# Designs tried in a protein design run: designed miniproteins, single chains, continued (3). Part 77

Each design is a single chain, and the fold is of that chain. pLDDT is the mean over its residues in the fold that is shown.

## One batch from the design tools (miniprotein)

Design m10836
Fold by ESMFold2-Fast:
Structure m10836 (fold): chain A 73 residues (1-73)
Amino acid sequence: MSLLELVYEMAFAIERGDEETARRLAEEIVEMLETGKVSEEELKKALEQLRSAFGEDIAKRAEELLREVREER
């Protein structure tokens, strides 16, 4: 699965209120970042596309969730 697909699946989970699925997808995205499978720049671009597609509120929640997961490690 591509980074963009994971980011969009996380956004859909946030939109429908499925916090457990959203969190698991965020953990997978963070794992890809930590293992070097994706770069900070690639994640930033994917999040910019998420904001464009889903809007500011969902993008903000996605960014918060990714930050929470990163801080818990």
Scores: mean pLDDT 84

Design m10837
Fold by ESMFold2-Fast:
Formats: sequence, C-alpha cells, structure tokens
Structure m10837 (fold): chain A 60 residues (1-60)
Amino acid sequence: SQDLELGKNLVRAGDQAAENGKLKLAAKLYRQAAEYYKRAGDDESAEEALKKAKELEEKA
C-alpha cells in the first residue's frame, strides 16, 4: 500500500539522518513513519519506528 511504502521510505530517511548525527530530524522522521505504518495496519513496524524515535529523543 502507499502508506506502507511511505513508512518504509521515512524509516530509511530517519536512518540516514541518524547516521549523519541529525538526531532530532531522525526522531521526527521515525514518528512520521510510525503514523504511516499505523494507517497501513502494520502495528509492529509502527511500534518499532516509535521506539527508535523515543530512544533518539532521550539522547538529544
């Protein structure tokens, strides 16, 4: 689905942002990915993306 693909693309963008030290941006991208995964009905991927966002928010 479109929402699933958007979620995947946002996780990839978040991973790239995190690798470049842009932790605040990465957390924002992971939260956006979680919303798209929820819309797609992929609750497992949504929870994983949200966990990544929270971990980075604690470090930023």
Scores: mean pLDDT 87

Design m10838
Fold by ESMFold2-Fast:
Structure m10838 (fold): chain A 68 residues (1-68)
Amino acid sequence: SGIEKLIGLVLRAIGDPRFEAKLIDNKTLVITAKEGGEPALKELAEELKKDPNFEVKLEGNTLTVTLK
C-alpha cells in the first residue's frame, strides 16, 4: 500500500547520513540534502517519480514527497 511505501521511505531517509527527513503531515515527507548529498537526492527523486503512489517535487536541495 502507499502508506507502507511512505513508512519505508521515511526509515530509508532517516537512516541516510546525507539527508535530513521530516514528516510534515500523515502523507507528506520532506527530505533535505546535507552538504554533498544533493546528487543522491536527485537520484532518489528520479526513482520516486516512477512510483504512481507519490507526487514528487524537487526544489534545490529539498525533495517533497506526497502520497496520492
Scores: mean pLDDT 86

Design m10839
Fold by ESMFold2-Fast:
Structure m10839 (fold): chain A 50 residues (1-50)
Amino acid sequence: SVAAAAERERQAEAAVRLGNAAYERGDYDAAARYYQAAIALYEEAQGLLA
C-alpha cells in the first residue's frame, strides 16, 4: 500500500510538471486535463495510505 501510494504520488508529480509545461505554452485545455489527473492521483495515494 505504501509503495503503491508512492507510485501514485510520482505519477501525480509528473502530471503537474506536464500541466505546468502546457500552461506555459498557452495550452490551457491540456493543462487543465493534466492538473485534474494529478488531483485524482493524489487522492488515490491518500486512499492507499488510509
Scores: mean pLDDT 85

Design m10840
Fold by ESMFold2-Fast:
Parts: structure tokens; sequence; C-alpha cells
Structure m10840 (fold): chain A 85 residues (1-85)
């Protein structure tokens, strides 16, 4: 789906931005990726996992913590969404 393709593009961009230390832009890219993953799935369990990652992302941004754990889990969620299509 076009939503899944956009999720992949935003996750790749988030990975690059995190490697460059551009945390604000990386957070924005991660949020966009997660939004597209939620639009790409009808699986309630995967949708709930995606919502949980968005909430965790917001918490990490507000606390000034590393976003790498959310990137890793979002990449895992992408693979799970692709498998269920």
Amino acid sequence: SSELEKAKEYLERARELLREGRLEEAAEALLEALKYLLKATENKELLLKGIGLILRLIGLVLDGESLEPVLEEAEELLEEVEKEL
C-alpha cells in the first residue's frame, strides 16, 4: 500500500537523522512513520502497539531521552504489518 511505502521512507529518514544527531527532525519522521503504519493495518493488536510507540515517542521527546528504542520497535512493527498484509 502507499501508506506502507511512506512508512518505510519515514523510518529510513528517521534512522539517518538519528545517526546525524538531529533529534527533533528524527522524532517528526518517526511520528509520521508510525501514523502511516497505523493507516496500513487493520490488525487491532498491531494498531495498539503502534499507538503505544507514539505515546512512548512523545515521552522520550519530552524527557530528552534517546529515540533509538522507538526506531527499533517501529522497524519491527513495519515487518509485522507487512507480514499481515
Scores: mean pLDDT 87

Design m10842
Fold by ESMFold2-Fast:
Structure m10842 (fold): chain A 61 residues (1-61)
Amino acid sequence: VTHNALIDFYSNLGLLEEARKVFDEMPEKDAVSLNSMLTIYARLGQEDEGRKVFQQLQEIE
């Protein structure tokens, strides 16, 4: 299973800590992984962390 698939899986389950661990261990972050993390932070009201991920997503465009 790829890092992106794991992040998406944990994100859909609302398992922020698990998704974050996979994301942090990912050697190359892409738009898919960043968008999945942004989604889970938004769902949980983690505005500061969500803002950071949103900015990273914009930078890799």
Scores: mean pLDDT 75

Design m10843
Fold by ESMFold2-Fast:
Structure m10843 (fold): chain A 92 residues (1-92)
Amino acid sequence: SRGERIVEVQGMLMSLAGQIQEMGKNPELARRLRDFALTASDEELLALYDAIEDVPEEEKYIALAEEVAKRLELSEEERKILLEAARRLSEQ
């Protein structure tokens, strides 16, 4: 359902934020991602879900990280940290 898709992508964003926090390289990026997960509109969250729904399960965190980096206009350094967090989650 619509609600289930929103909750799923919010959960993934919170997992990415948590992983960035654990890595300790950019606490501000972790906070920004957490704030985005909690304040993004239903339409923004559904757009992120739709962008990754056809991606294999093992690649979903990486695909989500790429889409989030574009939407938040992250620097190359911030994008590298976010992608590293996504890789670590994909290996769990």
Scores: mean pLDDT 88

Design m10845
Fold by ESMFold2-Fast:
Structure m10845 (fold): chain A 61 residues (1-61)
Amino acid sequence: SALAEARAWAAGQLEQLRAGRISLEEFVQTAVERARTASPEVRDLLGEAVADAIAADLAAA
């Protein structure tokens, strides 16, 4: 399902972000692009993933 694919994508991207392979900016840009044509449920999931990524970045400071 699109929701399962979005969840798997978000988890993989958060792992890449944690490993320093992508920037927070790259993660946010890709999530926004995915959200443009997404269902409301997928868009909400992507929004939560972005919020979690920002919170994690702030906590790591």
Scores: mean pLDDT 82

Design m10846
Fold by ESMFold2-Fast:
Structure m10846 (fold): chain A 78 residues (1-78)
Amino acid sequence: MDELQQQVAQLGKLALETLSDEELDEAFARAEAAAPDGAVATIQTLTDFVSEEARRKGDLETAERIEELGKRAIELAQ
């Protein structure tokens, strides 16, 4: 539980550093839409969106770190 929350918090911090306010609002809207499908679906949706935006901006290192944090969070949520 605490480790999962820590991984999700780190993912959120990277999202705040990577995304504009409008992109962050879209990330939250997508996560909220996925929430009824469970924690794994929510984390995957957020991870995919934030990593894709990082890659679009040319920040491949941040995208890879986001993908790794999301993968770990999903493993902990299972």
Scores: mean pLDDT 81

Design m10847
Fold by ESMFold2-Fast:
Structure m10847 (fold): chain A 66 residues (1-66)
Amino acid sequence: DDEEKIEDLKKYIFEKLSPYVTKEQAEKIAEEAAKVMKELLAKGVPPIDAIKEAIKKAEEELKKIL
């Protein structure tokens, strides 16, 4: 279901960022991306597009830290 897909994305982003930022930063970025995906899915955005926007959000948050 959508909740499982959101948790999978959150875990994916956390694991991908963990080598480059603190655990707390990785968790925060993953949570922000998960929130974007959840909001877009609730609005009827297709899952592939929701995932793309969530990843973009994670990249934007990472740039603020780096």
Scores: mean pLDDT 83

Design m10848
Fold by ESMFold2-Fast:
Structure m10848 (fold): chain A 58 residues (1-58)
Amino acid sequence: MEYVAVALDEDGNVVGFGRAETPEEAARKALESAPPGKLTVRVYDADGRLVEEREVEV
């Protein structure tokens, strides 16, 4: 199963993206490509359903 994660900045811009077989790995990849700061990570399943949303500071 494939999951897609996006990292959003404080203005709602997509600043990171990740794709992986698990939600955790997809979120990690999105965060590793994003600039430091306060970010919102959203993870979607293969059907486009939001399965996880969290606020992180890196």
Scores: mean pLDDT 81

Design m10849
Fold by ESMFold2-Fast:
Order: C-alpha cells, then sequence, then structure tokens
Structure m10849 (fold): chain A 62 residues (1-62)
C-alpha cells in the first residue's frame, strides 16, 4: 500500500540520518578503543538494515 511504502521510506531516512550521525561521532569525537569498536559495530548493523530496507522498498515500487 501507499501507506506501507511511506512508512518504509520514512524509516529508511531515519536509519540514514542515524548512520550519518554515528559516522560523524566516529570521525570527530575522542573515543576509547572500546567505544570506537562499539560505534563501528552499530554503523555496520545500520548499514545492513539500510540495504535490506532499500531492497524491500525497490520491490514494492515495482
Amino acid sequence: SKEELRRLILRLIGLKLRKIGLEWDLENLPLSPAQRAALQAEIAALDAEIKELEAKIEELEK
């Protein structure tokens, strides 16, 4: 449905914004090795979610 597609697009935008924020933190904040590793893991998890969601959106737009 159009409503489902809208919800997925808004979720995708939210995930992309979170990833940008975490990448900024990784580059600009004074982080311990443990904090850096945790942040990198969260970025990797977000990247995987973004790819899965983008694929789902593309299928629904066909």
Scores: mean pLDDT 87

Design m10851
Fold by ESMFold2-Fast:
Structure m10851 (fold): chain A 60 residues (1-60)
Amino acid sequence: DTERQAEAVRLAKKGWDAAEAGNYEEAVKLFEQSLLAGGADEETARKNAEILAKIFKEEA
């Protein structure tokens, strides 16, 4: 579904903006929503969102 993929990309960009602002809790939520929109299950989305946010936090 092209619309769901577009929404996933939009949410991922918002997650990156939140991480850049130092808003890591919001970034995790946005990354989780992005992964869910992309078709991941809830457990996979949560775990991967936390990993992504951790990577950005460690690089900051």
Scores: mean pLDDT 78

Design m10852
Fold by ESMFold2-Fast:
Structure m10852 (fold): chain A 69 residues (1-69)
Amino acid sequence: MISEEELQEEIDVALAVMDAAIAKRSGDPELLEQEAKRLEELAKQYSGPVAETLREIADELRKKAEELK
């Protein structure tokens, strides 16, 4: 069974990924940089595939932000 803490962590990750997708669509380099930083910090709290995926998304956001400057 999953604890309430574990469930909340899964929700937090899902929301972070969704926020990242919204930021990519916005085309706002400031928002992209802020969301990338948020994902990088969140990735530090996880390990394995979850942390790797969060870092990859953060890298995409940073690259897009640089292209928009």
Scores: mean pLDDT 77

Design m10853
Fold by ESMFold2-Fast:
Structure m10853 (fold): chain A 77 residues (1-77)
Amino acid sequence: AFDSIANAKTPIEAVNAAIEELNKKAEVDPEKASEALSYLGVPKGAEVEINGKTVTVTKEAAKAFNKEKAIELLKSL
């Protein structure tokens, strides 16, 4: 549930919770996943593993950390 992202106390906990939610999906759009992760402070060029595949983050990190925006994007995936 997205509650794990909302209740995360650190940026790394929020990122890990978001990756767990992405891993529950059969197919993930890498651009939308990158945008969601960028709102959680993941920098462009970072590599994350989603469903056994390495995905490179293509979006610049958002200026402000925003859990609500990240959750909205993840729900749209």
Scores: mean pLDDT 74

Design m10854
Fold by ESMFold2-Fast:
Structure m10854 (fold): chain A 68 residues (1-68)
Amino acid sequence: MKEEELERLREEIRRHLASGRLYEEARAAGEEIPDTPESRAAALERIEELAPKVDEEEVERLLKALEE
């Protein structure tokens, strides 16, 4: 994955974390994730760690899903 795609993913995820959407989606899926600064930081690190392992098309698909 290109650094440009990874940085775009980080920005989009930060934006969704700020809006609380990711935590609402995770709770809907049965995840017990507390909405704290620590859990938000951990979630960002997890997403950034996983992002290099997917191709650009999958990154775009994930970003589009978060926007819905």
Scores: mean pLDDT 61

Design m10856
Fold by ESMFold2-Fast:
Structure m10856 (fold): chain A 61 residues (1-61)
Amino acid sequence: SLEELAESLEALARQLAKSLSREQTLTMVRHEVRRAVEAGLITEEQGEELLARLEELLAAL
């Protein structure tokens, strides 16, 4: 589900941000969101909302 994917990617972003730059972490999570949209797991609109949430999360770290 979208919520399960969001929780997984937020956890991934938090873990990656401990060892990678914000830019590198954002690049990796953007690729995962794009893959999910291309695989039909979420819509483009849901992917954009999820990316906005992840960018906000990383800005707060």
Scores: mean pLDDT 83

Design m10857
Fold by ESMFold2-Fast:
Structure m10857 (fold): chain A 71 residues (1-71)
Amino acid sequence: MSPAIQEGLKELEKLGLKDVPELSGERDENTEELYRRVGKLMGVPIKVPDRVTPETLRNLADAIRALKEQS
């Protein structure tokens, strides 16, 4: 796993996403599980990207932060 992806996952854990699955960087079962959990946390379905990048993980973290600030 890329160090940048690992840092992105650690940021999601800090935001309250528990038991974050290990990602390969491709759309796989673990990637779908991650986005399913984020969607459940946000209360809305979110689109799973074709590839996981540090940018997609940062966008997820930003979305979770925005939702928490609105609550």
Scores: mean pLDDT 71

Design m10858
Fold by ESMFold2-Fast:
Structure m10858 (fold): chain A 73 residues (1-73)
Amino acid sequence: SAFEEARRAVEEARAVAERAAALGDREGALAAGVAVGMAEIGLGVGRLAGDGEFALRQARRGLEAAREALAAA
């Protein structure tokens, strides 16, 4: 389901943020952490609204932002 894909995207974003934090770059770790928070909020809002496509889009945007933060570290 779209909610399950969104949950997996949030989990992947968390893993990316943990890698960014492990590099010791405070700015990159903060940016990745914010991206994870946004993905989690999007998943939560989508669940409350019953909108799996919205949840998935927001979770994927957060994952992409977390990946960009890691790549810039």
Scores: mean pLDDT 84

Design m10859
Fold by ESMFold2-Fast:
Structure m10859 (fold): chain A 57 residues (1-57)
Amino acid sequence: AKEAIDEMIDLVEKYNPELAKKIREEFEKNGKLTEEQRDEVLGLIAEYFRELKEKLE
């Protein structure tokens, strides 16, 4: 799970480093995300993947 998160953040950082920094900081603060932090991070990730999906198709 954590390895997958690191991989995902690394990919996001190559495309959008500002977004990746936000995700990384949220995760590092507690080693795990609270519900509110998770919602924020998932929202950012969802937006990123939505754009990626459209570009790949």
Scores: mean pLDDT 66

Design m10860
Fold by ESMFold2-Fast:
Structure m10860 (fold): chain A 93 residues (1-93)
Amino acid sequence: ALEEGIKYLENKEYEEAIKKFEEAIKEDPNNAEAWTNLGLAYYLLGEYEKAIEAYKKAIELDPNHSRAWGNLGLALAELGKYEEALEAFKKGR
């Protein structure tokens, strides 16, 4: 499920990618990578609030997940939350 979701992301098939990442999360709810990729798929669809929720779940599971922190910062910036975005980028590095 996770690998198939990544292939859909590469092909810009974001809705299909979301379904595969949801399957991966159903199989393993503690998979921080699946939550991060779910957030990325939502981000690429312009669903920034849903992306933020998924990235926050990834960070809850793995606080050292630098990619989730960086992507959280990007989604926060898209919503005009620049101060929160800078804090997220700082924690990712």
Scores: mean pLDDT 86

Design m10861
Fold by ESMFold2-Fast:
Structure m10861 (fold): chain A 68 residues (1-68)
Amino acid sequence: MEELIEKLKSLADENGKVDAEEAYRLILKEVPELSELFARTIVTLLADENGFVDADKLIEHLKKLGLL
């Protein structure tokens, strides 16, 4: 689970943003127990209008769901 946090932070740009599709693929790879639909829903809800997800917000949301 620490690996998911480290990988998400390594994918983040200088503003802490991760491409939504990269975040989605990483979640599916690191949390294979999570359904594709559920992973897609999480990423879509957190994505901004430019298709980026805030890494810190994504990490917080995953912790609230008990996935971290």
Scores: mean pLDDT 77

Design m10862
Fold by ESMFold2-Fast:
Structure m10862 (fold): chain A 57 residues (1-57)
Amino acid sequence: DRVDKVIADSEAGTGDELSEREKEAIRRAVEQAEEYAARGERASPPGGLPYKADPPP
């Protein structure tokens, strides 16, 4: 459910259907966030976006 909601929000933001690759990246990011919450950790990935690479130099 949470993954579907994130995908829907992303599609609403872009106005286009997400590619399967992008949907997969979102699923992974949501799973990571859920795992962190389940562990009771406060650390969150920087930026808050689902699929972010290392910041450019």
Scores: mean pLDDT 63

Design m10863
Fold by ESMFold2-Fast:
Structure m10863 (fold): chain A 106 residues (1-106)
Amino acid sequence: SEKEKLLKEIESLEKEVEARMAELGYNDQAEIDREYERLKKLDVATRIFLLFAETVEALFGGDEAKRRALSLIYATLRLAKEYVEKGDYETAKTLINAVKQALELL
């Protein structure tokens, strides 16, 4: 099903983000939770803008900027999963695509 396909893609991307976090010696669930709560208050377009803004900052920043970008990416995947669970596959696909592009830039 479309739901199973999207959930599997999200799980694969979550594993990639976890691996990149591990390379930085980073595993801060509290930071991910803070980014998730921040994103919940924003519309989809603003979420995508912030995702790319922090990704670009991470390209020129140190490990702290990279950790922040990865936390935001992980929080965005959590939101994408919630959209899949609600049956909003188009919004989920938009967020998944934005995450894939952000990870390609990092």
Scores: mean pLDDT 86

Design m10864
Fold by ESMFold2-Fast:
Structure m10864 (fold): chain A 75 residues (1-75)
Amino acid sequence: SAPLAEMSPEAQRILEEAKRLAREFDRALEAGDLEKARELIEELEELARRAAETGDDVAASLVRMILAVGKIALS
């Protein structure tokens, strides 16, 4: 696993935001709120772009993985 202590503060903030959105996405799915779930996927796509812009390959890969799992869940 990628230790947060080796990441920039910006990359760490992006990962914590991605974890928050992933938890909110799980709650939206459990509630059957597909509109909110789709909005959260759009927010995760924006975070994936921002993670890539940091140059932190580990942070970018983790956010992309979270996004991919979420998109599969909505299929």
Scores: mean pLDDT 83

Design m10865
Fold by ESMFold2-Fast:
Structure m10865 (fold): chain A 61 residues (1-61)
Amino acid sequence: SMEEIKEELKERALERFRRGEPLPEVARLLANEGLEKGLSLDEVSELVAEFVREARELERA
């Protein structure tokens, strides 16, 4: 389903961030992959926002 695709993309983005890849670069890759998978611009925007929120929580840990 589209929800499963969104979660998979977000999990891969968080893994890249945990490995030390820069946040802006990972966010750009996530957006591009979302568009390639058929997500709308609004869906990609929401997905990237969710990723950024979760990544910032990881920085606090």
Scores: mean pLDDT 85

Design m10866
Fold by ESMFold2-Fast:
Structure m10866 (fold): chain A 86 residues (1-86)
Amino acid sequence: DVSEKMKAILEEIINKEAEEYKKDPKWEEYLSKVTEEHIEKVRAYYKEVLPEVELSDEILRKDATLLLYDERLESLREFLGIKLPP
């Protein structure tokens, strides 16, 4: 199943990135700054790109935290020509 494989790959990538950034003393500060808006934005990205993939709230929160460090997720979204709903 492609959706299950994609879910596993995404969770692995997000967890690996989060573990690397946890070494930064600012990780806890940025994690606490993650808003519901950030989580909803990440959820909307995955709903449009991978509608069959259900990511946990914890994974979405980690990915939203990574977004605060690096705009790469947004840059990839733009590159793919996919926009968030208004």
Scores: mean pLDDT 68

Design m10867
Fold by ESMFold2-Fast:
Order: C-alpha cells, then structure tokens, then sequence
Structure m10867 (fold): chain A 67 residues (1-67)
C-alpha cells in the first residue's frame, strides 16, 4: 500500500542519516517493490509541480505515511 511504501522510504532516509547505507538501500528497495507505480506517479506529480529534491520528496512521503 502507498502508506507502507512511504514509511519504508522514510526509514531508508533515516538510516542513511545514521550512516547505515546498506540498510537504507534495502529499505528503499522494499518500498519500490511494494509500490513502484505509486512512487513513479509521485515523482511525476512533483516534477509537474516544479518541486525537486530529496527534502521535498521526504515531505510528500510524510504526508502519505500519515494516511
């Protein structure tokens, strides 16, 4: 589900901030496998809005994870 994929991607970002790059990569891969189409659509929408960068992506994922 979208919320589950968003949570996994957020966990990947947190792990990367902690220097746990291998664990971050695995969590990111799990998020893509759960909802690849959702993540592609999210990135497309962000691009259409002219919003770029990991910070903006994190904010959108946080909104979705709360739902």
Amino acid sequence: KKAEAAKLYLEAFELEEQGKYEEAEEKGKEAVELAEEFLKELLKEMREKGVEGLEALREELEKIAKE
Scores: mean pLDDT 72

Design m10868
Fold by ESMFold2-Fast:
Structure m10868 (fold): chain A 68 residues (1-68)
Amino acid sequence: SHKEKLEEIKEELEKDPRFEAELVGDDKLVITNKGSVEDLIGTALRLIGDYPDFEVEVKGDEIIVTAK
């Protein structure tokens, strides 16, 4: 399910101390960047490529991943 995939993304990102991730409901993951702008953009681009069934948005220091 999309919720299980969001939980997998959360677990992978939380292994990196530059990121915090929070699951909001069953369809949205909010990722907070504690690193550089390059870390933010690089991670967002990777997520866009790896998870085409999800919408990926960058808002300030956050990446928002939403199930389509």
Scores: mean pLDDT 82

Design m10869
Fold by ESMFold2-Fast:
Structure m10869 (fold): chain A 68 residues (1-68)
Amino acid sequence: SEAARAGAARAAAALEEFARELSEKGKILSEKVEKVSENRAVVTVKTDLGTYKITADLATGEVTVEKI
């Protein structure tokens, strides 16, 4: 349906942005995935540049990156 197609497009866009944020944080040394809800994913990534918390909102397509 149209709604399912729109939802899939938003999820794909959020995942693509998430992957782009990860690639910009340098060499990945380790990662820990924490799924908060069906519309939100949280990943803590340790890189050679520091440790980052990445939150992807699958409902809105928003990706937030915070250095910890």
Scores: mean pLDDT 69

Design m10870
Fold by ESMFold2-Fast:
Structure m10870 (fold): chain A 61 residues (1-61)
Amino acid sequence: ASDEEIQKALDALKNAKSATEAAAAGGELYKMGKATREGAVRAAGSKTVDEAKAAVLAGLL
């Protein structure tokens, strides 16, 4: 993935307004090798935007 694609995914994570949006951004970061699978999976199971963001942020590479 390009640096521009990575930055867009990070911006999507930062600006996410729902757990679903944050989990989607985490999944994209995982596909690009910028987040762990564990972080992305935990975010997908999260019920709040803060929980999902924290899961992805803890897994950032």
Scores: mean pLDDT 83

Design m10871
Fold by ESMFold2-Fast:
Structure m10871 (fold): chain A 70 residues (1-70)
Amino acid sequence: SARLERLKQQVAELEKEKKRIEEEIKKLEEEVAKDPSNVEAQLKLLLYKTVLGSTEYVIERLKRKIAELE
């Protein structure tokens, strides 16, 4: 169905976004490790980790909805 295809597309797009967020977190963790006094990097890391959690939550909810429709 068109709805099922749309939900699968949304999950695929969010999975790509999740990978980008994970890559940014890795870079920020390396920055914080090199300079623990870098408050800006620490705050960005906290923000990206929060966004990652929200993104994972939405992906799980959409995957559950896809499973209900299959």
Scores: mean pLDDT 88

Design m10872
Fold by ESMFold2-Fast:
Structure m10872 (fold): chain A 65 residues (1-65)
Amino acid sequence: MEEELQKKLEEAKKRLEELGLEVVETKGDTIYVRSKYEDVLVAVGRLIRAMAIGYELGLSVVVAE
């Protein structure tokens, strides 16, 4: 179970980084991300995609601050 979770977390991290998001930490099946975009609309769009990636992989994606 833990090996499968780790693979999903690594896949999610790669996809989130490709979206230009910073992965600040992971706890269990939860990934905490931060947007580095100053444009609010760009930031929101990237966060929506991040949530979709989490849903596809069975992980929770949460915005850190």
Scores: mean pLDDT 74

Design m10873
Fold by ESMFold2-Fast:
Structure m10873 (fold): chain A 64 residues (1-64)
Amino acid sequence: SELDALLKELVEALRNGDFDKARALLAELQTRYGLSADEILARLAALGLSDAELERARRLIASL
């Protein structure tokens, strides 16, 4: 699905340290798909992100 593609692109952006792209993808997930921060983090955890990666993602969402 398009949502799954965006989540995979977000994982890649986060792992590459492309935080500008990660912010844009996070904003799209929240605005277009109506996902909460907790829902995004749960989906990222399901995709195999570590606790450290999830904590970085949480801080990035909080900065939006």
Scores: mean pLDDT 85

Design m10874
Fold by ESMFold2-Fast:
Structure m10874 (fold): chain A 59 residues (1-59)
Amino acid sequence: APITIKVTLTGKDEEEAKEKIENLVKMLESLGYKVLSVEAKITKVGDEYVAEVTIVVER
């Protein structure tokens, strides 16, 4: 059955936040998960970018 993973990531800019999301996806694939979908909401909060990420994986 699909597993839903929700994480919050922060970056100094939108590019760093996106790189952290890409690294997380790569990590999950290296652990043997099939990544089905990735949804991210990136918001600027003060001097930081906050990414609310929802990833759906299969085992």
Scores: mean pLDDT 84

